# Ledger of designs, part 86: designed miniproteins, single chains

Each design is a single chain, and the fold is of that chain. pLDDT is the mean over its residues in the fold that is shown.

## One batch from the design tools (miniprotein)

Design m3172
Fold by ESMFold2-Fast:
Structure m3172 (fold): chain A 64 residues (1-64)
Amino acid sequence: MSVQQRLVQAAKEGIDADSVDLTTKLAQQVGDEAVAAGEVTPEQAQALRDAVVQSTEESIKISK
């Protein structure tokens, strides 16, 4: 499973739990693991995490 797919899963879990903090924690873990495994650069991981957290915040606001 790609880093992007794992981060999308983190967003879904946060949305289901109504928790941006959960998505942030899961996205940080996924990003750190992907960088350690050489799948992405630290810069790519940061950009993907920021995008996923923002999408989760927007989804929670809209779905209320």
Scores: mean pLDDT 78

Design m3173
Fold by ESMFold2-Fast:
Structure m3173 (fold): chain A 78 residues (1-78)
Amino acid sequence: GMVSEEEFEADVLVALGEIYLAMANLDEKRGDLDSAIESYKKAIELYEEALRIHPDNEDARAGLEYAKQKLKELEEKK
């Protein structure tokens, strides 16, 4: 069947969150902790919005948990 507009919107937000997680990981590898923190914050916002639209999105839940943990670790290092 066709994906609903709500499911499609949630999937797009998840994909954007994954891009920001990838950017944050690259910034960490480069030692750019400020950019990494901002990218993790953006990922968190995107995953939270995805879960608001589609609460059963497992990828959004996993991404949110990962991004929050990473943000906490980086903020504790500053």
Scores: mean pLDDT 85

Design m3174
Fold by ESMFold2-Fast:
Structure m3174 (fold): chain A 79 residues (1-79)
Amino acid sequence: PELPAEVQEELRALSEEYRASPPRERRILLLEYAARQARERGDEELAAALEEAIRLLREGREEEAERLLEEFEKERLAK
Protein backbone atom coordinates (compact mmCIF):
# COMPACT_ATOMS: atom_id res chain seq x y z
CA PRO A 1 0.00 0.00 0.00
CA GLU A 2 1.07 3.57 -0.69
CA LEU A 3 2.31 5.57 2.29
CA PRO A 4 0.57 8.89 3.03
CA ALA A 5 2.24 11.86 1.31
CA GLU A 6 3.28 13.36 4.66
CA VAL A 7 5.07 10.12 5.64
CA GLN A 8 6.75 9.90 2.21
CA GLU A 9 8.05 13.48 2.55
CA GLU A 10 9.32 12.79 6.08
CA LEU A 11 11.13 9.62 4.97
CA ARG A 12 12.70 11.45 2.02
CA ALA A 13 13.89 14.31 4.24
CA LEU A 14 15.21 11.83 6.83
CA SER A 15 17.13 9.90 4.14
CA GLU A 16 18.72 13.11 2.84
CA GLU A 17 19.74 14.20 6.36
CA TYR A 18 21.00 10.70 7.15
CA ARG A 19 23.33 10.62 4.11
CA ALA A 20 24.69 14.12 4.89
CA SER A 21 25.17 13.60 8.63
CA PRO A 22 28.13 12.32 10.67
CA PRO A 23 27.71 8.86 12.29
CA ARG A 24 26.39 10.09 15.67
CA GLU A 25 23.83 12.39 14.01
CA ARG A 26 22.73 9.53 11.72
CA ARG A 27 22.16 7.32 14.76
CA ILE A 28 20.14 10.08 16.42
CA LEU A 29 18.01 10.58 13.27
CA LEU A 30 17.20 6.86 13.09
CA LEU A 31 16.36 6.68 16.79
CA GLU A 32 14.13 9.79 16.57
CA TYR A 33 12.23 8.23 13.67
CA ALA A 34 11.91 4.93 15.56
CA ALA A 35 10.67 6.76 18.68
CA ARG A 36 7.98 8.57 16.68
CA GLN A 37 6.84 5.29 15.12
CA ALA A 38 6.75 3.61 18.55
CA ARG A 39 4.63 6.47 19.94
CA GLU A 40 2.19 6.17 17.01
CA ARG A 41 1.80 2.44 17.74
CA GLY A 42 1.27 3.08 21.47
CA ASP A 43 4.53 1.31 22.39
CA GLU A 44 5.34 3.66 25.27
CA GLU A 45 8.12 1.49 26.73
CA LEU A 46 10.05 1.37 23.45
CA ALA A 47 9.48 5.07 22.80
CA ALA A 48 10.79 5.98 26.28
CA ALA A 49 13.92 3.80 25.87
CA LEU A 50 14.66 5.32 22.46
CA GLU A 51 14.14 8.88 23.75
CA GLU A 52 16.51 8.21 26.67
CA ALA A 53 19.15 6.81 24.27
CA ILE A 54 18.77 9.94 22.09
CA ARG A 55 19.31 12.15 25.15
CA LEU A 56 22.47 10.24 26.11
CA LEU A 57 23.83 10.46 22.55
CA ARG A 58 23.21 14.23 22.45
CA GLU A 59 25.16 14.54 25.71
CA GLY A 60 28.07 12.58 24.19
CA ARG A 61 27.39 9.57 26.41
CA GLU A 62 27.50 7.09 23.54
CA GLU A 63 28.57 4.03 25.57
CA GLU A 64 25.69 4.54 28.02
CA ALA A 65 23.23 4.95 25.13
CA GLU A 66 24.44 1.69 23.54
CA ARG A 67 24.25 -0.11 26.90
CA LEU A 68 20.71 1.17 27.52
CA LEU A 69 19.51 -0.06 24.11
CA GLU A 70 21.27 -3.43 24.50
CA GLU A 71 19.71 -3.97 27.95
CA PHE A 72 16.25 -2.96 26.69
CA GLU A 73 16.50 -5.31 23.68
CA LYS A 74 17.73 -8.17 25.88
CA GLU A 75 14.84 -7.64 28.33
CA ARG A 76 12.32 -7.45 25.48
CA LEU A 77 13.65 -10.67 23.90
CA ALA A 78 13.48 -12.45 27.29
CA LYS A 79 9.82 -11.45 27.75
Scores: mean pLDDT 74

Design m3175
Fold by ESMFold2-Fast:
Structure m3175 (fold): chain A 61 residues (1-61)
Amino acid sequence: SLEEVLEELRKAIDRGVAEGLSSNELLDRLVEILVEASKKGIVIPDEEWRRLLREALERLA
């Protein structure tokens, strides 16, 4: 479901920040989750995706 994918994205961000990943490494993990979601026909709203990306990049800056 969309909710499960959003939760997976949030957990990936939390893990990536905790592990000290670079922005590129974290983005690669998020893209992998999005590709798998797309294969299941799940579309993430643009506003939600932009919010998650901003939060991820700010936490890594």
Scores: mean pLDDT 81

Design m3176
Fold by ESMFold2-Fast:
Structure m3176 (fold): chain A 66 residues (1-66)
Amino acid sequence: NAQKAVDAALEVAREFGVPDEEIERLREESKTLDPALVVQRAVKAAIDAGADPDEVSERLAKLLGQ
């Protein structure tokens, strides 16, 4: 479930225009950091890239099967 959450958050970040370089960095961080922190950072990166926070949350929830 933790891996699923990280993969979903990185996919959402990529969809909302986070650069591949940042996605790659977050993916590497997921090997050593708490998965919840990686998810939070990916969501923040998407919002910082110009995504609507509500759309990011809905897309993430959908990918997580919620």
Scores: mean pLDDT 80

Design m3177
Fold by ESMFold2-Fast:
Structure m3177 (fold): chain A 55 residues (1-55)
Amino acid sequence: SREEELRARIDAVAGELQALMDELRKAPPSEQPALQARIDAVVAEFARLVEEYRA
């Protein structure tokens, strides 16, 4: 169903966010801006999916 598909996407995005945050914690300062930009994009996608799921 659409709800099950959205739930799976939310879980996948949450896992991606955790992996990126772990990467950021270990990254040298020169790589942190690129990782932060990716995290910001993933956070925006997560928020969008949660709103879609609650609609």
Scores: mean pLDDT 84

Design m3178
Fold by ESMFold2-Fast:
Structure m3178 (fold): chain A 67 residues (1-67)
Amino acid sequence: SEEAKKLTEEGKRALEEGDYDKAIEHYEKAIALDPKNAEAWKNLATAYSEAGDFDAAVEAARRARDA
């Protein structure tokens, strides 16, 4: 959906700005709209990794592979 794409782009901007909590929020909303969006899961894994939540990052990376 266009809303999911917008949320993914907003998440990427938050990641670039170092606002990892906001990036996670945007990517979670994107995934709620499109659970098969592998790019959103991959970017969520990056955001969790940057935030220091390595267990969540591993799970998000697995979801990206399965999507």
Scores: mean pLDDT 85

Design m3179
Fold by ESMFold2-Fast:
Structure m3179 (fold): chain A 75 residues (1-75)
Amino acid sequence: ATIVDKKSLYGVLLQYARDKGAPEEVIREMEELFKNGASLKELLDKLQEAGLIDASNIKVEEVDENTVKITELPG
């Protein structure tokens, strides 16, 4: 399990989306969600809707408003 700052995790998710060939429209939507104070869950939901991730194999826990804990689930 890894403790990460929400902003740092957002950066990783955004880079992941780009690496997977997400359209610029999806990237812009993620940037707008983050700027509007969207939860990490909303960002993950956007990536899942775009077909870029399967969130069933990761666990995300909010530690505080700016910090999250990520755990990879054994499949």
Scores: mean pLDDT 73

Design m3180
Fold by ESMFold2-Fast:
Structure m3180 (fold): chain A 65 residues (1-65)
Amino acid sequence: MSEEELWLETELALHVMEAVIAEKSGDYETALEHYRRALELARQLGRDDVASWLEEKIAELEKKI
């Protein structure tokens, strides 16, 4: 893994974690911001499985705000 890929993977993990915490707290707007950033990172990394999961999460949360 390159230095760039390592940073992107770390950012992806952090944004997913922050989004999950916000979602569990009922802060759906903050959760959406982090899930959307995570989706961008997942797409850059070619993590299609993660990207699909994030797209579903974003669609679900958009119905709550």
Scores: mean pLDDT 84

Design m3181
Fold by ESMFold2-Fast:
Structure m3181 (fold): chain A 83 residues (1-83)
Amino acid sequence: MSAEELLQKGREYLFLGDYEKAVEYFEQAVKLDPNNAEAYILLGEAYKKLGDFEKAIEWYQKALEVDPNNEKAKKLLEEIKKR
């Protein structure tokens, strides 16, 4: 399974509300492609849905380490810090 296929599967589980399964697929995706900022954003979103805001912040910060100009990651990190 490619990183793109793993991201797709993770998104499917995220949509279905299976956040733990979504995390598993997104973690596999970042292992195959550690420079994919979108995968780190999706990990943060899944952890946010699980109520783990601290891990969500860590993954959004990792997305910004990989892509410092990623506006989506900046916005999501700002929004979660307000909670």
Scores: mean pLDDT 85

Design m3182
Fold by ESMFold2-Fast:
Structure m3182 (fold): chain A 56 residues (1-56)
Amino acid sequence: GRAERIGRNLSTLPDALARALLLAQGLSEAQADEVLRLIREGRYGEAGRLVLERTA
């Protein structure tokens, strides 16, 4: 679904760039770290859902 695509797209970026984009979207440092942790664990749908819930 849409959330999984967001998580997978973030996983294709260098960690530093993904973090910068998440912060630019209005996530806190702790929220950005949580998203990146979920991506490292292969939990792309959960990572993308967290982004969607906190950005729109």
Scores: mean pLDDT 82

Design m3183
Fold by ESMFold2-Fast:
Structure m3183 (fold): chain A 88 residues (1-88)
Amino acid sequence: MEEGKKYFEEGDYISAIKEYEKAIEEDPNNAEAYYNLGKAYYEIAKLEDDEGSRKVLLEKAIEYYEKALELDPNYEEAKKNLEELKKE
């Protein structure tokens, strides 16, 4: 998780995603890793000019936030970000 957070803070969302995917492979119940994947996909979506590609990235962000909430229903940040994304 530390390496993924470092990449995210540096704006390297692709490297952050790879590290968060590794965290999920090590612990499939890691709600924080799913939340962080959602954030990384959302940040990439904001930089995407193609509407179709942006929609796919936003759908991934939503799926990961929903998975984080499935694992931890009290994950307030995941809930807040999911609600914001659904307001289109």
Scores: mean pLDDT 83

Design m3184
Fold by ESMFold2-Fast:
Structure m3184 (fold): chain A 57 residues (1-57)
Amino acid sequence: ALSAAELAAAISLAKQAQAILNANPAMTLSDAAAQLGVSAATLLTAVKTLIAANLAD
């Protein structure tokens, strides 16, 4: 189970990436991660964290 703070951070990062990708349809996930100042691995971990939290519910 994730803490509320960990889940909130993952949701925030994933939502920011989604907003960037929606504004820039030619942009990849790696490009969105670069725009947010994080690695693609960090962004992927945030997305996986959200999926795991949803499955744990």
Scores: mean pLDDT 73

Design m3185
Fold by ESMFold2-Fast:
Structure m3185 (fold): chain A 73 residues (1-73)
Amino acid sequence: SMALEEQIRAGVLALVLGVIEALKKAGKEIDEEEEKRLLRTALVEAGVVSEEEAEELSLEELRELAEEEIKRA
């Protein structure tokens, strides 16, 4: 069902965001480019954006998209 697919997408995105935040909280420095790469990969694999669209988005726009998908589920 579409609801299950949305829940799976939201779960994957929440996991990626959770890992990034856990690394930051643990005092691990994550490079902005690496964070951007991880979010692009997660959003593309979740089917939220195409690879071409993801390449053009800023880190802030990638975070906003991930947060909105999580809220929708």
Scores: mean pLDDT 77

Design m3186
Fold by ESMFold2-Fast:
Structure m3186 (fold): chain A 62 residues (1-62)
Amino acid sequence: SLREELERLGEEVIRLAEKISKELAERIKQNIERALKGGEVTLKVALHDFREFKEELLEKLK
């Protein structure tokens, strides 16, 4: 489901963010919690945005 995909992606993004900044990780956690309360459109947008953000975090960790 979209919700399960977002939960898994969110956990990955939080782990990557923790390597950069604890404050960033907390903000991401809040954004994921908010998105998980939304409907299908909100979940799809969040999945797209967090996939892009994951790539940004990976670039910062190179």
Scores: mean pLDDT 84

Design m3187
Fold by ESMFold2-Fast:
Structure m3187 (fold): chain A 64 residues (1-64)
Amino acid sequence: SREEAIKLATLAILKAAVYFDEELVEKLKATSSSPEAQKLIEQLEKQIEEDKKEIEELEEELKK
């Protein structure tokens, strides 16, 4: 269905976003110790947690 296709596309986008953000966090931790970098790391880690929760919810819906 169109709704299922949209959910699958959203799931793929969220998984890509999590992967990219986790890599960015790792790179920032390796290359910078500035207060600005620390604030960005905290924001990215929060976004990763939120996106992971959405992924879990979408995966449960798609198992129906």
Scores: mean pLDDT 86

Design m3188
Fold by ESMFold2-Fast:
Structure m3188 (fold): chain A 100 residues (1-100)
Amino acid sequence: MEEIWKEAEAVLYYMRGKGLLGEGRYDEAIKDFEKALELETDPAFQAEAYLLIGQAYLKKGEYDKAISYFEKAVKLAREAGDEQLIERAEKYLNEAKSKA
C-alpha cells in the first residue's frame, strides 16, 4: 500500500535529519524533517519532527522560530496523548523562551 511506503520514507528522512542535526548541519536537518512531515501525518510523529526542527532553530539562535515549532510540537503531542513527548516539548519551549 502507498501509505506504508510513505511511512518508511518518512522514517528515513527523519533518521537522516537526526544525523545531520548531530553534525551541526542544521539547515539540511530542517529540510529532511520538513520532508518527513509531508510524508507522515501521525500526530506523535509530527510532534517529534517539530521538536527536532525547533532544536535546530534553537542551535542556530533563531529563538522566535524555535518557540513556534516547540509550540506546534506541544499541541501535537497533546493530540497524541504522549505524556513523555509533551514534557520534552514543554521543556524545550521554556528553554527557547528564556533565551528570546
Scores: mean pLDDT 86

Design m3189
Fold by ESMFold2-Fast:
Structure m3189 (fold): chain A 68 residues (1-68)
Amino acid sequence: MEVPALIAALGSPDLSVRIQAIARLARLRDPRADEALRRALKELPEDVRTSLLQGLPPDARAYAESLL
């Protein structure tokens, strides 16, 4: 199942892996990941977070921003 694997990827020491996991979880809009996704977004550097959010589809971006 994708969601548990993506939540695990949010804890990766590799920033690129974490960014990909955040983007995929935001697109899925699954509430089971809300707390982990919010935490991961807040732990990103501000510039990286801004770039990631701007790269998301509008629905996924609105969902991710609603968690902040």
Scores: mean pLDDT 80

Design m3190
Fold by ESMFold2-Fast:
Structure m3190 (fold): chain A 119 residues (1-119)
Amino acid sequence: LEAQALSLLAAGNYYFKQGKYEEAIKYFEKAIEEGEKIDPKHPIVALALFNLGKVYFAQGKYEKAIEYYERALELAPENSTAYLGLAKVYEAQGKLEKAQEYLAKSQEIAQKLGVTPRL
C-alpha cells in the first residue's frame, strides 16, 4: 500500500519533469487516493498535495496552486518549501506584500529546521 503510493508519487514527479502536467496531476491524485487509504494525514498525502501546487503553478493556475499549497501546509505546517511556493505564486500575481510575508515565513521555518527551501 505505502510502496504503491510512493511509486505513484515518483511517476507524478517523472511526468512533471517531462512537462507532462496532465499526466503528473493524474499520478499525484492517485498517490493522494492511495495515501489516504493508509491515513488521511499520511506524509505522502501532504507531499502529493504540495506537488500538485507545483504543477498548477507551472500551468499558471495560480488560484489552484494556492489551494493545494495551503492544503499541504494544513497537513505539514513546517514545509518551508510550500511557503516559498506561496511566495512565488503571489509574486507572479503582483501581490508583492503577500509574497514578502510568505518568503519571510519560509526563511524562518528553514532556519529553525536547518533546511534549504527549493522549488
Scores: mean pLDDT 88

Design m3191
Fold by ESMFold2-Fast:
Structure m3191 (fold): chain A 60 residues (1-60)
Amino acid sequence: DEDKVALARVAKALQEGNLEEARRIAESIPDPKLRDIALRMVELAEQGLPVEEAVRQAIA
């Protein structure tokens, strides 16, 4: 599904340590709710959470 693909791209960038690219990808998501989830993933990862934990908490 397109939603899973968008979030997977953000998670991939975060796993590679590219916070700037992850934020850019998140900001480019057209769906406002999905964009908010993706940006929350980026914010949690920037705060030092492991990527897997940031993803889990953002989609909860």
Scores: mean pLDDT 81

Design m3192
Fold by ESMFold2-Fast:
Structure m3192 (fold): chain A 115 residues (1-115)
Amino acid sequence: AFDEFLKKMKELLKKVAERLGLPDSLIDENITSVEQLKENLEKILDAVPPEEAARIALEFANYAGKLETEAAKQGLPEVQQAARELRDYASDLVARIAAEHPVELPEFTFEGLLG
């Protein structure tokens, strides 16, 4: 159960790295702890611009939140706690990155409706 949780989070990190054209070697082959997942997430975030880093951290937080909900339904308190810790950690990273580096949302503005 816990090993499958670590595997799922590792696979997300690998998919993100692949999507970004980063080498798979950036992600540790053997991930055995929540702390190691945090370290590997930060390696990806450090390799990309702040706007992209914020979006990746949010993706990681959302996936961890999904696994927390699944763990609760399966009665796996250790997995639920680990998933919550990762969700909160990644959410804090999103907030910190957004505060330190303004992230532009290039979408539709109210002024565009009036012009």
Scores: mean pLDDT 77

Design m3193
Fold by ESMFold2-Fast:
Structure m3193 (fold): chain A 74 residues (1-74)
Amino acid sequence: GKKLEDAKKLKEKGRELDEKAKELEKKGKELIATGDPEQIEKGRKLLLEAGVLRGLSGIYFGVAKILEENALKN
């Protein structure tokens, strides 16, 4: 049904955001590991951006779960 199709699309978007967050976390950690103050600042900004993307990914997966549960109950 439509709810399961919508849930599937939301999960796909959630996965894309989580993958982007992982790449930013990796790059951010590498920049911080250099010990250079300018690179550390850039790395911290990337980790903050990764945190935002992880939060958005969680919202997409959470909404998808609600849609799946509602489709199974109705």
Scores: mean pLDDT 86

Design m3194
Fold by ESMFold2-Fast:
Structure m3194 (fold): chain A 97 residues (1-97)
Amino acid sequence: KKEAIERVREAAEELRRLAKEEENPEARELMEAAARNLEEAARAAEEGNSRKAVEYAVAAAILAVSLTMVEGADPELVERAIEAALEGLRAVDKAVE
């Protein structure tokens, strides 16, 4: 559904906002990479490529979880980034049904 795809884009935008607040360069890059993967997931879902949409969304979730391994990352921003990536994954699942 169009609304589900918009939710994927909103999750990507949230990750972009969190990246701007993060001072740790490695954590920022992971947040930006997760956002890019959700943007690609939304595009794949619009094209009707359900497999690629899910693959990109899973990649975004893995990148976000990898933030837990970054020393010096802001713990509150990390938690919010993981939540955003998981909401994006859930939205992709609804978009491809």
Scores: mean pLDDT 88

Design m3195
Fold by ESMFold2-Fast:
Structure m3195 (fold): chain A 93 residues (1-93)
Amino acid sequence: DLEARLAAMRAEEAALAPGRTVYVGNLPKSFSKELMKELLTSFAESLGLKVEKIEVGEDSAFVTFPTVEDARRFAEELLRASGGALSVRLVPA
């Protein structure tokens, strides 16, 4: 069903929220998923930003924000705070 596939693709794009999602890589493998989520959420809150969604992988995370501006600010500040130790990038729109 072509319409079902198009709906699934749109749902996938909405889930990834292009332009509003920040990829964070090179996270310490010794950290638990709960600890990584807590640290990333606390960092966003320290900037006055509200996290919409966070998905934590084995050594990476995707952090989604309500706006593109919030995502960009989070990426810039996290990269600065980590001194480049973390791989931080915006998921392209």
Scores: mean pLDDT 73

Design m3196
Fold by ESMFold2-Fast:
Structure m3196 (fold): chain A 67 residues (1-67)
Amino acid sequence: EEKEKFIEEISKKYGVYPEFLRYAYDVLKLSKEEIEKMAKEIAAAPRGEPVTYLLKTVKKALDKLPS
């Protein structure tokens, strides 16, 4: 399916695990553009700070949910 192809391409391009991208798509309900931005930011980040990027991603998802 198109989703799996997208995840595989982004995973290979930025060196991010596909399981992580799939989680962001399915659980956090991020768009393809948001997932690619997240992967790009993770790839550019210094070692040891992946949690910060996860928290920013979660915040974006929460901002879209009704209170």
Scores: mean pLDDT 68

Design m3197
Fold by ESMFold2-Fast:
Structure m3197 (fold): chain A 64 residues (1-64)
Amino acid sequence: KPLFYEGVARYYEKQGKYDEAANAYVRLAELSEGEQRKIWYDKAAEAYEKAGNTEKAEELRKKS
C-alpha cells in the first residue's frame, strides 16, 4: 500500500530532507494511476525544487 511512503515523505519534508521526500513521492506515483499519479509526481517535483534539483523537478512535471 502507498500510505507508508506518504508518511515517510511527510516526515522527510518536516526534517528538511527534500531529496528523500521527493524519492518517496516518486515511489507513490509509480504505485498509483490516473489523477492520483499526477498528484504524486507534482508533489515530488515540488520537493525536488526545494532541494535545488530543478532539472529533476522539471522532468517530473512533464510526467504529471
Scores: mean pLDDT 80

Design m3198
Fold by ESMFold2-Fast:
Structure m3198 (fold): chain A 63 residues (1-63)
Amino acid sequence: SDATLVRALKAAVEAYEAKQAGKSRDEVIEIVRKAPGIDYETAEKVANAPSLEEAARIAAEAV
């Protein structure tokens, strides 16, 4: 649903900003996992993404 996609994208942006602010990898993964439809494996991929665009793409494809 559109609401699920919006939450996934918001989580990817929040996770990216947390990573730029120096938050731990585990904290970044937990931010992504708050989005419905995103499992741990996907959350790890989002956290490890080299750019915000790639993080958003991975999150969007998972929902």
Scores: mean pLDDT 82

Design m3199
Fold by ESMFold2-Fast:
Structure m3199 (fold): chain A 67 residues (1-67)
Amino acid sequence: SLLEEARELAEKLVEAAKAGDLESVKEYARQLNEVVKQLKEQGKEEEANEIAERAEREAVRAYILSN
């Protein structure tokens, strides 16, 4: 499902941030944004926004604490 894909991309984004791999962070963020757009088109805007906002917060924290 698109929700499952969004969650998997969020996990990859956080792991890339933890590793300091900014190129992968940008790529996963781009992919997550595309899935979020599709979720919003399906009326799942609240869930899409929650996944994106959580991923961003966790990625920033992971990067700072690990690098």
Scores: mean pLDDT 86

Design m3200
Fold by ESMFold2-Fast:
Structure m3200 (fold): chain A 67 residues (1-67)
Amino acid sequence: SMAQKQQLQQQATALMRQAGDASQQGMDNNQVGEGHQQAHQLGSQAQQLAKQAGLPSPPGGNPYKPK
């Protein structure tokens, strides 16, 4: 169970990293809106996995919020 929670935590962290990368790639390629939407989706998936892992959600929630 603890190993399973650690796996979910690692997956959530990886998704947040991918969200940041998607946001940055959108800025670099002059596709900020598309990058932001991809980052939002990845961030939402990361939060869902974090909840399954029993991690407290940050007070700010998903930093890549929809418009």
Scores: mean pLDDT 72

Design m3201
Fold by ESMFold2-Fast:
Structure m3201 (fold): chain A 66 residues (1-66)
Amino acid sequence: SLDEAERLVKKAEEFAKQGNEEEATKYIREALHALGYTISAAEQAVKLAGAENAVKAVRTVLDVER
């Protein structure tokens, strides 16, 4: 759901601020999956954009889908 994806994005943002890149990446992948992306598509998105840009992209999607 959108609410679940938003909660996961907030956790990813918090871990990124703490310098925990691995946990930030984990939560952003889970957020993408909650939005209906496959695990493979979520992995490719993070790989191509990087974790910071992936977080920004998911925030944009959540804002549009409200």
Scores: mean pLDDT 73

Design m3202
Fold by ESMFold2-Fast:
Structure m3202 (fold): chain A 107 residues (1-107)
Amino acid sequence: SAAREAAVREAGDAMAQTFVEEAKKNGDTLSDEAIELVREAGRKVAEGAWHYVEDRDYARASELFREAAELFQKAADIVEKEGNPKAAEILRKYAESLQAEADRLAA
């Protein structure tokens, strides 16, 4: 639905904004590439949550959480290469948590 698409988009934007604001407070900047990967990952997490909670579609939720984990891992690799290993560690922990949830839902 249009409302669901809007909510998913807003969740992705909120995730990206939170990371940008935290980086700025620490005197760091994130590349547009890393920000867009975090935004896309946030959208996948929100979409997966809708499938899990509203649709009871555990298989689709698992797939979306797995895709989100891959995007967070890719973002972590980029920010680590850009000289921010602390941000990379946080993004990898998000990826690990989402992968574990995906595996739980696929069982």
Scores: mean pLDDT 84

Design m3203
Fold by ESMFold2-Fast:
Structure m3203 (fold): chain A 86 residues (1-86)
Amino acid sequence: MTRAMLLTGIARSYLKAGDYEKAIKAAEEAIKLDPDNARAWLALGKALLKAGKYEESIKYYEKALKLNPDNEEAKKNLELAKQKLK
């Protein structure tokens, strides 16, 4: 298991706990180690969405979808973020 995969798991755990700032930091570190890790981009997008940073969330969900176009969670959350950004 890569260090990036472990950090992505940590980011998802912080998301479940509602600690969005720690989730963002863990996901950003995972992306630095492996920028092709679609799950890390998804975790970052979700943390930013939960933190109310909709424009940044859109950018990172689009990156996740470029790496994994079949991710239904990313598609739904991207649409939600776009609806929030007037």
Scores: mean pLDDT 83

Design m3204
Fold by ESMFold2-Fast:
Structure m3204 (fold): chain A 62 residues (1-62)
Amino acid sequence: MLTEEEAFRLTVKNALIEAGLSEEEADRLADQFVAELTANKDDVQKRREILERLWKLVEELK
């Protein structure tokens, strides 16, 4: 049973692992991005910037 937040976190972690990060580093970064997104729940623009930064990082690591 996965919540939407847990499913998103797992997706981020797996994307980082596929990009070449270790499981430990991917887990840490996924936690940091999820925490940053939850801290900015009411700021749509800030959440967008955080997501763009995340997916750019994944792409640059490949």
Scores: mean pLDDT 78

Design m3205
Fold by ESMFold2-Fast:
Structure m3205 (fold): chain A 77 residues (1-77)
Amino acid sequence: AMREAARATADAIRARLSPEAAQKVQPHLDALENAETPEEARKAILGLAKALMDAVGIDEAARIFQEVAPLIAEVLA
């Protein structure tokens, strides 16, 4: 369940990014996809949030996270 939600979250975020932005955040997307524990998934989400703000700016990062919020809630439950 958590691992499936983490993979779905990474895929949903990747689909909303330009190829250039996706490349910049790829290590954090990989960390989320490969998270084996809830602690790893939370750490990956926090790292991804920071990387997204740096890559696309705060407003666009917030919008992406809002759109995938139900998937993030599944990961963090």
Scores: mean pLDDT 83

Design m3206
Fold by ESMFold2-Fast:
Structure m3206 (fold): chain A 82 residues (1-82)
Amino acid sequence: MKRASQEEIDAVLAEVDELGKELREIYEKLPKSSENAKRFVAGEMLLVAARVAAEMGDLDTARRYIEQAKEEVEKLKKEAEK
């Protein structure tokens, strides 16, 4: 497998950090329910997996986890609108 460049890895890690901040900010403003907690934990786990994949140079896998984390963030945003 061909390893990604350090610049590409750093860019993906920056995106993971930004999503992590957004996820925490949204969760802090939500009602504390088991459903919201499960979605938050799922998002955090996906971002950890994305970081590990990016550090290993697997940017395709990292981006798939980032996409899934974005879906969890969007679900939490929709819950905040209720």
Scores: mean pLDDT 80

Design m3207
Fold by ESMFold2-Fast:
Structure m3207 (fold): chain A 86 residues (1-86)
Amino acid sequence: AFWEGAEALAAKDYETAIAHFERAVAEGDPRAAMALEGRGVAYYKLGDYEKAIEALEQAVAEARRRGDEALAATAEASLKQVREAA
C-alpha cells in the first residue's frame, strides 16, 4: 500500500496515491507517518489545501509519536509551504 502510493505520487496520479496512502494508514503500516505526508503532498498538488493541511498535521504528530524527528521536520516544512500557498 505505501509503495504503491509513492509510485502513484511520482507518476502524478494524485487520487490513486491518496487511496493507497489511506490504505497504508488504515492497515497500520510502519510508514504511516510517511503515508500521511504523501497524502498531504497529493492533496496540495490537487489544490485541496484544507485536506493537505489536515494530513500534514497528522504526519507531524505521527512522526513525533514514533521519534522520527527528520520526518517531523520535513512534514512541518511542507505544512508551512501549504499554509503560505493557501
Scores: mean pLDDT 81

Design m3208
Fold by ESMFold2-Fast:
Structure m3208 (fold): chain A 99 residues (1-99)
Amino acid sequence: SEDEEARELMFKGLQALREGKYDEAIKLFEEAVEKATNPTLKAEAYLLLGRAYLQKGDYETAIEYFKKAIEYARKDKNPVTAKFLIKQAEKLLKEAEEK
């Protein structure tokens, strides 16, 4: 499924991010957002995009993606998963805004 492809892209992006390959990670996470069909998976992919931009030092772009992660997390039908993703995104959003 496209959601399975999105998860594989997110996994590859996380490996690139760990290696400091921020532009490669960004590209993989952007492809994951395009493939993701469920709101939770889109929120996770946007959260990872925000993290990659934050680590790259692009704070304004990171803020926009964290806001997108919150938007899509709020569409999740599971309130526990939604609450966790929103909390993570809000924490990272605050970190980016304080730079």
Scores: mean pLDDT 86

